Designed miniproteins, single chains. Designs and how they scored, part 47

Each design is a single chain, and the fold is of that chain. pLDDT is the mean over its residues in the fold that is shown.

## One batch from the design tools (miniprotein)

Design m1719
Fold by ESMFold2-Fast:
Structure m1719 (fold): chain A 78 residues (1-78)
Amino acid sequence: SLMDKLNELLKEIQKLAGEVEKALKNGDKDTAKKLLEEIKKKVEEAIEIMEKIDPESAEQGRESFEKDLEELEKQIEA
């Protein structure tokens, strides 16, 4: 189902975000950047599914993801 696919993508995004934090703690900015690119792809897939389920909630989800991605990018650039 769409909900099952969404839940799996959200779990994958959370796992990848944890891997970004681990890479940053180890000073591995190159790995962190590659992981961020994977997160961005999965976020777009999640938003597409959210739009099919509830377009209004999808807009709020997009804004939330964009904010979280900007914070990760700042941490990588620092």
Scores: mean pLDDT 85

Design m1720
Fold by ESMFold2-Fast:
Structure m1720 (fold): chain A 85 residues (1-85)
Amino acid sequence: STVEEIEKLQEEMEKADEEERKKLILEKAEEIARAMGKKAGVPEERVEKLLELLKQALEGNEEAERELQELVEELGEEVRARLAE
């Protein structure tokens, strides 16, 4: 369950310092994005772009955070459409 994965991530984040939290978010997002990308047939180039934007957003890049939000919305729609087949 995605909810259970989020709860586990939140518990790990509460125990970690700021830099460790950023690392945990990035590692978890990479695992989820790669797994979902393969399952839904999303091009790896889009997954790599998503992960790069996430890394930059975690470093405080507001432009990357905005682009990440847009790409997540687009990718989410594509993944939902493909998984509904």
Scores: mean pLDDT 69

Design m1721
Fold by ESMFold2-Fast:
Structure m1721 (fold): chain A 96 residues (1-96)
Amino acid sequence: EERLEEVLARVPEEARPQLEEIRDFYSKAMDIAEEKLPEAEKKVREIFENSSSYEEFLQKLDEWVKEELAKAKTIEEKFGISLAVEDAVGRLFLER
């Protein structure tokens, strides 16, 4: 959302209505990401605890993400799931 707001701030007023549809898409994806975040956090932690190396962690994470994306029916759901996974990984490393 922040990145899109920065881009929108640099666009002429005449082009802003055309980008509003893109903002609506990202807003929907963010709502899905918030809904999916608790599940993603739990699964990312589980994979991390069951992994012996960073490479193994990435392989197992990628496999799970591919399965979740395969279950998604809309592009907004796929983007929301990806955002939830990124946030979950970030939180894992910040919690020490």
Scores: mean pLDDT 76

Design m1722
Fold by ESMFold2-Fast:
Structure m1722 (fold): chain A 62 residues (1-62)
Amino acid sequence: MASEEIKKLIIKGVNAAHKGDNETASKLLTEAYKLAVESGDDGLAQAVKQVGKQFGIKIEEP
């Protein structure tokens, strides 16, 4: 359940980054990261950080 919501946030964040909306991308990827950490999904948390790094988007740590 949580993994599907996290994946949707990652997709929305990537789409925002593609449009040049770095503020929205940062917000969406930060939400995805927080949910991944809270759900104990280390793989998704790492994937979100990697996506942020690839697009130059800052992810805020909790």
Scores: mean pLDDT 79

Design m1723
Fold by ESMFold2-Fast:
Structure m1723 (fold): chain A 81 residues (1-81)
Amino acid sequence: MKIEITILGKKYTVEIPESGLSYEELLQKAKELFSEKFGVDPEKIEEYIREKNKDGKKFYTPEEAVEILKDMAAEINKEKL
């Protein structure tokens, strides 16, 4: 599944597998999108996803992964991350 995420006024296309993502794969995708492209501290990305994973969830549907990535983009746009 391809989605568009707006970060600091720029649109980025992100590919999420139709089969979904593991916790580790979601964490890696977030680091690639937010840390490598926007210089967000990798520790802040890990902390944000860990806070969302308080229930020990091991797998995310494509829709759940998209929601988390969009929420992170919104926090970056507000300079809260």
Scores: mean pLDDT 78

Design m1725
Fold by ESMFold2-Fast:
Structure m1725 (fold): chain A 60 residues (1-60)
Amino acid sequence: AEVEVIESEDGRVVARVFTDPFTGKRTLLLMMTSKDKEAAEKVIAEAERRFGKPDLVLGA
């Protein structure tokens, strides 16, 4: 399975993008150690820019 990782500048917001090999659906798992919504939005936007809009978003 392909897993791509996108991190904020301070590493406190991490997005993992996973493509299911059986369904082709894309999941974005957002892991946060801070409540920086702006950093989270930037990381999600970068993930969507690189891989397209995910079918499922988990975490926050």
Scores: mean pLDDT 75

Design m1726
Fold by ESMFold2-Fast:
Structure m1726 (fold): chain A 72 residues (1-72)
Amino acid sequence: GDPALAAAVLAALRAADKAGDGRVSIAEAVAAAEALGLDPAETERRLRRFDHDGDGTVTLGQAAAALLAAAR
């Protein structure tokens, strides 16, 4: 993978997780992807696959995986 992109993704998602609880909203993760130059629509599609209960939140790990996959 791209280690610089991985570091940027983790930094952006940690900044979005203001509560420090290891979770972000799909909207926050999509905004982080857009800020990093990633496709926000592709990122949202991937994040929706993790949000099976429809509450609009995902773990930092799920968000990082979706953003890194959108970069390929």
Scores: mean pLDDT 77

Design m1727
Fold by ESMFold2-Fast:
Structure m1727 (fold): chain A 90 residues (1-90)
Amino acid sequence: SLLERARELLEEAREALEAGKVEEALRKVEEALRLGEEAARRGDLETAREIYREALELLKEILKVAPKELILRAIGLILRAIGNLLDIEL
């Protein structure tokens, strides 16, 4: 399922973050967000919501340790996740 694939990507992102690979963690979170956006396009709003929430929590952790050159990328993905979540949770 899209949810299972997204969760695998988010777990890989967490492992990358724990290894100090912040850019790789951000890339994997962005891939998971794309799967959430695909779920939303298919009308699976519950799956999209779950992916966005889980991605947002990990992005908050990434933002705490991100080097300055990656801060704007992390903020951009946070805003994307929040915007997507608000669009489907009104």
Scores: mean pLDDT 87

Design m1728
Fold by ESMFold2-Fast:
Structure m1728 (fold): chain A 71 residues (1-71)
Amino acid sequence: RPEQLATAAYNLAKRLGASDEDAEALAQFVRDGATEGTVGGVHFKLVPLEDGSVALAAWKGRDAQVAVVPA
């Protein structure tokens, strides 16, 4: 599951205009167990949901993206 969350974080960071380096750094924070963080102006937060899935929210300025990773 950490790899699925890390992949989602990378993809959302790239959609928000992050460089490959910043997107990889953000993915690594998620892989290492961080539940929130910031790299290159892209912020992320993991929110556990009642069904055991996790919502990964990422945003930069006014732009926001959310992915839901199942249990």
Scores: mean pLDDT 82

Design m1729
Fold by ESMFold2-Fast:
Structure m1729 (fold): chain A 108 residues (1-108)
Amino acid sequence: MVVQSPASATVPAGGTLTLTSTATEGTILSVAWFLAGPSGVQGLTSNGKTAKGARPRFQGSGSGSTYTLTLSDLQPEDTGVYTDFSTVELDDGKVVLAAGQGTTVTVV
């Protein structure tokens, strides 16, 4: 399982927020971050890299059992639920897909 923090955040426009995802068992091999907002679902980063053509205000980083997503220059349209989808290698060598519980972000 992966655990996202924080569970929710309210951030002023132009503000910065860091989201963290931690595997409770095993090692994270890859991570993709998604935003479900008023305009639909969009991919933000994949495998710690910002998607090609995406603005650099959304940055992924991390290694081992912990990955982060840093959101900068947040705008009201960035309001929504941010979710981590991780590929995790367990101690027995089994690879599983795990989803975080989501972080509800409100930009004011």
Scores: mean pLDDT 74

Design m1730
Fold by ESMFold2-Fast:
Structure m1730 (fold): chain A 110 residues (1-110)
Amino acid sequence: GDPAAVRDSGAALGKASKAKDEKAASDSTIALSKSLGVPVDEDKAKKATVVESSFIGTKALIEASKRGDTESSLAGALAAAEEAGVKVEEDSPPELAATVAGGALMTKGL
């Protein structure tokens, strides 16, 4: 993936979750998945709630890490967590960072 594009889309998803903006969250999770190179069902994602969009984005971050793109996965997770108001250490394992970011996004989206 592109770490800069992943960071921007991860941050956008975090902002959308805080705002409880369903359209911004769905657009951001689609952009995040595409930047990570992870397939996404765009028709399903366009109809997603903020919580569902947060779950889709979290799964994309975890999938990217499992595919060996640990740098992009971590960059996206850190950006999403920061916007959601949760501190994650920069040297965190990518799957742990993605899980923490996902929990924060879902909590803000409730």
Scores: mean pLDDT 85

Design m1731
Fold by ESMFold2-Fast:
Structure m1731 (fold): chain A 60 residues (1-60)
Amino acid sequence: LSDIADKGVLAYLNKDYETAAKYFKVLADKGIKSAQEKLAEIYEKLGKLEEAKKYRELAK
């Protein structure tokens, strides 16, 4: 899990939002609210507004 988070952060810093979304999705689907919030932000950057809304609702 920590290794996956590190890879997600590195991809995000490199503006590789597709790869960042893949790693944060693993954590978000395990119920980690902070990962759900970050994944929603990443999906907004990718223009995937429906997926972004879903993860914002899960993070509440």
Scores: mean pLDDT 82

Design m1732
Fold by ESMFold2-Fast:
Structure m1732 (fold): chain A 73 residues (1-73)
Amino acid sequence: GIEEAKKLVKKGIEYAKQGDLDKAVEEFKKALSIPGLPQKARDALKAAVGNALAGDAKGAVAAGEYALKELEK
């Protein structure tokens, strides 16, 4: 559910802050596999994955934090 997705997104953000973009991608993809997430949160998580795959740690953190905000509504 949403609480599980929040936990995974927080882990992804922490890995991205540490520069561990491979682990950040893994956690964000796990969050994306959870059904019933708001579309804005899904779009933000896709952006977080894309930024991390491109080596943009700051972009991955920003997109992950936006996804977390949309999950907290």
Scores: mean pLDDT 88

Design m1733
Fold by ESMFold2-Fast:
Structure m1733 (fold): chain A 108 residues (1-108)
Amino acid sequence: MALPPEPRVWLSEVPATDADGNEVLYVSGVATPDPEDRERVREGVIKALEEAAKKYGVPKEFLDEAIRLVDEAFERSDYVAVSLAIGKDEKTNRRALEALRAQVEDLR
C-alpha cells in the first residue's frame, strides 16, 4: 500500500463511535524504515495517545501499556502501522489494548 501523505500520525478530529456505541478517538501512525521518519511517527503517536487519554480521563496504567506496545511495534518491525481507539469506557479501552497487542504480535 502507498504511504499516506503527511502527516502520517492522526488523532481523529471528530469522535467516532465504536461497536458498542461509545465515543472514541482513533490514534494512527505509519512509519517507513527511515530512522528520522520512525522517530517522528513514534513520538507523534505517543503524543496523540497522551492527548486522547487526557481528554477521556484514561488511567495511567492503560496509557503506559499502550505506549509500551507502540514501542514494541517499532522495535519488532522496520515498517510500522499502528491504530488504537481510545474512549471513556473501560471495556472499549481494554478491547483497544488487546487489538493493539494483536497488531504487535503480527509483526513477528
Scores: mean pLDDT 74

Design m1734
Fold by ESMFold2-Fast:
Parts: sequence; structure tokens; C-alpha cells
Structure m1734 (fold): chain A 83 residues (1-83)
Amino acid sequence: EEVKNEIRAAIEPLLRKAGLTDEEIDRIVDALVENLDPEVLKASLPLIVRTVRKALEAGVTDPDEIAEAVIKALKPLNELYKK
């Protein structure tokens, strides 16, 4: 719950400036919380913001591709946290 709100607050300004809708932003946030541990997400907020910014700067505006980029960036940390 709280982690979802923190992620949304961190990335929403960047995504809105790029023209993404509320539904697309929610789709990204939902994908992140479904695939990654909440503690890893909370600890990695700066990396999430940086990854989203880099994707947008590269011209990536598809919510699924943005979510995949963040998941790939955080997956090694997520696996170490669980193991």
C-alpha cells in the first residue's frame, strides 16, 4: 500500500510530463509491485526514478516497456534480498 504510493509519487511527475495517462502510470506501478519485493522497491526509489528518466529520454513511452526496464534493473537486488 504505502510502497505503491511512494513509487507513484516518485515517478508520476516524469511520466505526466512525457504524456502518460493515469491508467498508464498505474499500469507501471502495478507491474513493479507485482514483480518486486516491497522493501527492494522502497530502498531503490532513486534507481527507479533514474531508470524511468533514461527510458523516457531514449523515447520509450510504452508503459509495459518502462515497467520491464525498471524490473530488469532491480531484479538482481530483488533476488539477493530473497536469497
Scores: mean pLDDT 81

Design m1735
Fold by ESMFold2-Fast:
Structure m1735 (fold): chain A 91 residues (1-91)
Amino acid sequence: MSAEDYFKKGEELYKKGDYLEAARYYAKAIELDPNYAEAYLKMAEAYEKGGNYEAALKLYKEFLEKFGDEIDEETKKEIKKKIEELEKKIK
């Protein structure tokens, strides 16, 4: 299976509310294509929806480190806001 095939399967699981399983398929997409920016965000969203705030926080931070220079300022601002909100939930 390609990275895109794993990503699509993750999207199907996310739509069904199977967030932890969706995160596993997004992780497989990232393993095959470490530059799959959208897979990092979807994996973070899946962990956040599943209540895994520490995992979500780590992935949002990793996304900014890897892709922060390649995204627009509005998207960067939204992700930074997500990081701040998750940090407050973990304390």
Scores: mean pLDDT 86

Design m1736
Fold by ESMFold2-Fast:
Structure m1736 (fold): chain A 64 residues (1-64)
Amino acid sequence: LRELAEAIGRALADDSLARGKSLEQVEADAEAVARRLEAAGVPREVAEYVKDTAISTARAARES
């Protein structure tokens, strides 16, 4: 479960970065994905973990 959430978060960040999105746009997209996951019945903790992983991955890439 945690490994899958991390994989989804990283994939989301990679896709957003490939499209040239800003960190602010990545944060907004990650929030939207987290809310959609909760609406689909995914526990809030898991949805937030996907969001946090996406944001952290995108932020780290910007520092490189």
Scores: mean pLDDT 80

Design m1737
Fold by ESMFold2-Fast:
Structure m1737 (fold): chain A 67 residues (1-67)
Amino acid sequence: KEELRKEILKLIAEILNIIGDIIEIEQKMKKPLTEEERKELEEELEKLEKKLEELKEKLKELEEKEK
């Protein structure tokens, strides 16, 4: 269980980092942007959201194993 908890903590840290990146992009998108800048940020946001969902699924699997 100790090794599982270490993996869970590592995933939580990765999730928090991605959430931070998403928040930063959302804040940038609130400012006046060119069409090119907006599209680039939207594409980055979509990639980060997909990565976040993948990490959340991994976290859920590890939590089920801890039971």
Scores: mean pLDDT 80

Design m1738
Fold by ESMFold2-Fast:
Structure m1738 (fold): chain A 94 residues (1-94)
Amino acid sequence: SPVDQIRQVGQQTVSVTTDPSRQNVMRHVVDSSVNSLDWMRRQGVPDDVFGQFSNQVLSMLQQMQQSVQNGDWDSFWRQVNDLLRFMNSQSVAV
């Protein structure tokens, strides 16, 4: 499921850093994304709408994972802010 894919990408990203603050931010972002998607699914949101949202979240998380792997923390923090803004703009419960 898209929720499981988001959890997997988040866990993989957390595993490449030993910094607790960075790990906590990734866990928060993943938990917020999962909660939003679980809420949308429970509300019976159409599969195409759900797919568009979950694919965008997955894409943004994969970009964060790449930044972390490259040690590019400036890009990582920008991407965290971009994802949180995206989730907020969709009026999704966090």
Scores: mean pLDDT 77

Design m1739
Fold by ESMFold2-Fast:
Structure m1739 (fold): chain A 69 residues (1-69)
Amino acid sequence: SEEELIEKLAELFGVSKEKVREVKERILKELEKNNGVITLEQLEKIAKEFKVSLEFVLAVVNLVNLLLE
């Protein structure tokens, strides 16, 4: 389930479930604005904005891709 994946990512990266949800929503909003495309530069900006690692942001992108299938 989505909630189980959010919980696992939160545990793996040492962040709150709320942080996973915030970053997920930010990525979804960026994808909506850019016709389903997101650049590495935009992902790095999101990482800095939320004070999280790029590795975490990439993991959340993978979660979003799984949910959109």
Scores: mean pLDDT 84

Design m1740
Fold by ESMFold2-Fast:
Structure m1740 (fold): chain A 58 residues (1-58)
Amino acid sequence: GPRDSPAVPGVNAELGERVMQLLKERGIGVSAAELQRELGLSPALARRIADLFRSLLG
């Protein structure tokens, strides 16, 4: 569309890369709790990311 979607505050490309690296290292078995613990993400955000990966895998 003509308008760009608003960026998610506090989430940048660097954070996304860290998530990807964690997945590559531990595999897609990494859980929301692990994402929260390792990257310091909010519980809701960690769950969203984990759910997204499960959807991509399914």
Scores: mean pLDDT 67

Design m1741
Fold by ESMFold2-Fast:
Structure m1741 (fold): chain A 60 residues (1-60)
Amino acid sequence: SRVDELLREAQRLLEKSREIKRQTQEQVKLSPSLGPTVEEQAQRAIDELRRRAQELLDAA
């Protein structure tokens, strides 16, 4: 059903947001001086993915 498709896409976006967070944490460990900038950019990307996932969940 269309609901199943929306839920699957929302889950995919949420998984992508978790992967960005994981990669950012690893990058900060390797380059602590870049941490604040890299974390800010990653948080904006994560927030956008979560916003889109919520829109899909609300449509389901």
Scores: mean pLDDT 82

Design m1742
Fold by ESMFold2-Fast:
Structure m1742 (fold): chain A 79 residues (1-79)
Amino acid sequence: SVSAQRIEIQTAIDNNDQERLAELYAKSDPELQALMEDMIRQKDIRELAEKILQEAKKKGVKISTTEAYNKAVEILEKK
C-alpha cells in the first residue's frame, strides 16, 4: 500500500534514520522518491511549527496547527 509506504518513510525521517531512508528510497518508484524528497525538505518546517505551537501554549495563546505550519514556512522562506 502506498499509504503504508508513506508512513514508513515519515517514521524514518522523524527518527533521522539515514540507513532506513536509503533502503526505502531504493525500493520506491520515481513518484514515491519525489514525494520522499519533498517530505525530507518539509521536516524542518514541521519541527519549527511544533516549536511555535509549544511557545503559543506556554503563553496561553490558542493557534491551529495550520497557522503554526504557515508561520514556520514564512520564517524559513525569509532568507
Scores: mean pLDDT 79

Design m1743
Fold by ESMFold2-Fast:
Structure m1743 (fold): chain A 75 residues (1-75)
Amino acid sequence: VPESVAPLSLEEQIALLERMVAANPTDAELWLELGELYYKAGKLEEAVRYYTRALELDPTNERARENLEKVKKEL
């Protein structure tokens, strides 16, 4: 677990987005960003869950669809 005195770490960004999602669980963009952070962290299964939720909320979101397809190829 990296300790840092710099701009928000990946883990801190995930924690903030989780709080924002809890406040606005129907905001597809927040779920998409959360999925992107988990993908960068190498947590592919969790990224799939969050991208899937973003698509459930906004099925026209091309970015979420493309990211989900990309992650499924890596699994």
Scores: mean pLDDT 79

Design m1744
Fold by ESMFold2-Fast:
Structure m1744 (fold): chain A 82 residues (1-82)
Amino acid sequence: MNALERRILELEARASLLRMRVHILLQIDPENPLALEAKRLVDEAIRLIEEAAKAKSDEEARRLLKEAEELLEEAERLLKKI
């Protein structure tokens, strides 16, 4: 497995874990604004990861994965405030 493929799998795993946490929090409080915002960020990150997997160049894939990582970090920050 190359470094790019490994990074995609790492971010997919991280996004999956955050998505599960967001789901649990929204089951407790469906209107929690921080959990709803975290959900939007995680969903956007998943989209970018999927685009990175289909990217025509390694450089484009790395850019998309960096953007996805930043969104996941922001989602984690919001969830810490709950």
Scores: mean pLDDT 88

Design m1745
Fold by ESMFold2-Fast:
Structure m1745 (fold): chain A 63 residues (1-63)
Amino acid sequence: SIEEEILKLVDKAVEYAEKGDFQKAREYLNKARELAEKSKNPKVIRRIMAAELLLVGAEIEKS
């Protein structure tokens, strides 16, 4: 399903963020956001927002 594809992309974004690869993390998160526009599922939107907040926080810590 499209929801499964979105969550897989979110998981990849988090994985790259944990490894310090913020560029790849943002690339995967952006792909997830584009697909989420078609899903309209609040659960996947919430997961994307949580991942984005985590990524922003991690980038700030590394500044």
Scores: mean pLDDT 82

Design m1746
Fold by ESMFold2-Fast:
Structure m1746 (fold): chain A 73 residues (1-73)
Amino acid sequence: MLAEEARALGELTGKQLGLSAEATAALVAAVEALADDPARAAGVVLAAIAMKLEGASDEEITAYARAVLEEAL
């Protein structure tokens, strides 16, 4: 997908899950880094949704997204 589409997906996901600005920014960065692999980008979004539903904190979701970004770079 395009980087702009990846950014929009991350921003929409953060907003829908009620994530903090920091957690949303980390998720956006991770999804953007995976723009060339839409299946993996979708997997990251689904993981963030699952974590939020399981009661994960914004800090835990931020740490997950940052770990994904580190692996993608």
Scores: mean pLDDT 83

Design m1747
Fold by ESMFold2-Fast:
Structure m1747 (fold): chain A 71 residues (1-71)
Amino acid sequence: AEEKGKELIEKGKKLIEEGEKLVKEGKELLATTKEGDIETLNRGIATVLRGIGLIFEGELLIKKGEELLKK
């Protein structure tokens, strides 16, 4: 029970870290996007959205892990 909670928290932390990397990567792409560069704009937006999704999934896993650690 406690081990499972800790495993979920660790998994959640890794997903948040990966999501933060994607948000940063997408933000860098958007910062370098030229006027009319729709391809780079779309890539940057998609990368940021993926990162946000991973952060939310990671937060969900951490909350679930914390619930399992409650007595």
Scores: mean pLDDT 82

Design m1748
Fold by ESMFold2-Fast:
Structure m1748 (fold): chain A 65 residues (1-65)
Amino acid sequence: IEHLKEAIKALKEKDLVKAGEHLALASQVASKEALPYIEKAAEALTEKDLESAIKYLEKAIEAEK
């Protein structure tokens, strides 16, 4: 869950490299419930849709609870 929070922070700071690194780390430890949201966030990030990427990462955090 910490890597998901760090990815959101990086996206808000527009640090796409740091966001990608934390997203990759989060995917390695993600639950089955959170993983689809992480994948959708990664897709949004490749399209430079930072708002959608942040939204999906917030949903991934909720799924990890």
Scores: mean pLDDT 79

Design m1749
Fold by ESMFold2-Fast:
Structure m1749 (fold): chain A 69 residues (1-69)
Amino acid sequence: SAAEQRATEQVRELAKKAPEIADDIKELLEKNKDLPKEEQFELLLKYLKEKAGLSEEQIEVLREVFSLG
């Protein structure tokens, strides 16, 4: 489906950015490891949106993946 193709492309683009942001994500999670898991995830999404430049559509894909466990 068009939705599956779009999701696949967004995951592919995220994978290309992963090496560039991996250290920043690790540091963010280490600094906030005492927070509830849900709050850590929201901080991660905020970082990805504001500093890594992810689109709203990419953020929504990540929310769905997190919700599935």
Scores: mean pLDDT 71

Design m1750
Fold by ESMFold2-Fast:
Structure m1750 (fold): chain A 73 residues (1-73)
Amino acid sequence: SAEEKEEAKKRFEKDFEELKKKVEELVEKGTLTEEEKEQYLEGLERGIEEAKKAGFEELAKKLEEFKKKLEEL
């Protein structure tokens, strides 16, 4: 249903914002390890795939941009 899709989208957005905050905090503190970076990149790739399959195109773009930013670190 439209309501279930909207709730799923909000959950994805919340999970992404929490992940983004955690990663940005680690980067700011200079404590992001290579292992953690790889784990977050893999998680972002899965999230992009899931968002695209769900039709959350704008969310997928936000995840892709954040993934690129993280890859450049």
Scores: mean pLDDT 84

Design m1751
Fold by ESMFold2-Fast:
Structure m1751 (fold): chain A 61 residues (1-61)
Amino acid sequence: LSEEEIRERAIEVALASGWSEEAAREAGDLSVWGVRSRDEQAALERAKELGEKYGKGVGVV
């Protein structure tokens, strides 16, 4: 997947889950960063924190 596709898919999923546009944008940026850095553990930890901050579960496969 291209970086743009990863970002768009993450944003769509977050919005579909009832997240705000701001939260969805952060999720998109985090997903691209995680793929680029190859630091999947750090990306997962940040996704967890984001989910806790907005009261939404983060679990997309």
Scores: mean pLDDT 67

Design m1752
Fold by ESMFold2-Fast:
Parts: structure tokens; sequence; C-alpha cells
Structure m1752 (fold): chain A 81 residues (1-81)
């Protein structure tokens, strides 16, 4: 369980960093829509991985929250492209 939670936390942190990078790129007039979309897609993938690990660890509430974050990131990727 400890290792699953640790892996989940790493992917959660990576997802958050990628959201911050995407929001920074979105505010940069030199960034392309494709670059912004790629960052949001990467964030979604990391949140999806985090949700899988939290679910396996028995933390269903955190897993559901992370699935929602992944869905939001996917939506932002669609909007950016």
Amino acid sequence: KRELLRKGAIYYAAGGILIAAAEFAEADPRATPEEVAELYKAAAENYEKAAEYYEKAGDKKSAEELKKKAEEARRRAEEAA
C-alpha cells in the first residue's frame, strides 16, 4: 500500500507541474495552441496514472478526484487545440 500511495503521489505532483506549465504556455503569446494542448494532455495522463495507483491502494475518494482533474485537463487540451 505504501508504495502504491507513493507512486500515486509522484504522478499527482507531475500532473500539477504540467498544469502549471500549460497555464504558463497558454498565457505566453509565443506558445502555439499545439504546445498548450500537449501539456494539458500530459497532465491528464499523469492524473490518470495517479488515480489508478490511489484506486489500487484503496483510496477511492482521491482516485475519483484525480479522474475529474484528468477529465478537466483533457477538456482544456481540446479547447487549446
Scores: mean pLDDT 85

Design m1753
Fold by ESMFold2-Fast:
Structure m1753 (fold): chain A 59 residues (1-59)
Amino acid sequence: KGEEVLKKRYEEAKKKYNSITDPEIKELADKMKEWLLKQGYSEERAILAAAEFAEVLKK
């Protein structure tokens, strides 16, 4: 099912997400995650997208 690959990427994305030091960026990333969950995305996909979004904001 590929769940192991997805879980590994999730763990890496979760580390990135948890390394966000800017509370404003963290809040925006949290809002994106919550919105994606409401759209029916899995928690793993939502955190991956939120982590990527936070990285774009940090540049």
Scores: mean pLDDT 75

Design m1754
Fold by ESMFold2-Fast:
Order: sequence, then structure tokens, then C-alpha cells
Structure m1754 (fold): chain A 65 residues (1-65)
Amino acid sequence: KVLSPEEQAVMEEMERLYREAVSRTTDLARVEALIAAAQAASDRIFAGEDPRAVLAEFRRTVEAL
């Protein structure tokens, strides 16, 4: 699937948030949760869900971890 400019921008922001969060922790359980959250968010965007809603949910998940 070719991503729209909005989907592309959201994917780039999620990747940035994910990399930053992983770089701050050595807790394996937190890393596994971050990987699962990133994969789920990516799957939702490729399924055609609202990219802004997916980004907001992912950001909340990262902040809670």
C-alpha cells in the first residue's frame, strides 16, 4: 500500500517516538510492550484507520510506559 502524506508523516513520528522510548529503557518488559504497541499501531494505519487517532493512542501508550 502506498501511504498518503499524512500516513507517512504519522509513521515517521511514531518511529521517532518508539526509538526515543526504547533508547531510554533497559527494562525488557517495557521494550516488549513498546514493540507490540508499535506493531499494532503500524497494522492499524495499513488497515486504513485514521492516522491521527492511531498516533494519539500510540503516544498515550508510550507516555504510560
Scores: mean pLDDT 81

Design m1755
Fold by ESMFold2-Fast:
Structure m1755 (fold): chain A 72 residues (1-72)
Amino acid sequence: SLMEFAGELLHEGRPELEELLKEVLELAEEIARLQQELEKASGEKREELEKRIEELREKALKLLEEIKKKVE
């Protein structure tokens, strides 16, 4: 899982990376939940969910860029 993968990245014991990865995992879990809701949604509700998922993906990408910046 993504959570197990993040755990492997934290194997070096860097607490600053742990907090950022935790936020990314929480966003990934929310995105997965909304994607399940999207499969059952139609019309206006579907459009709202697609917009919400995109916003959360953008937040996750920004956090991943910060993680990359800290490890490089």
Scores: mean pLDDT 77

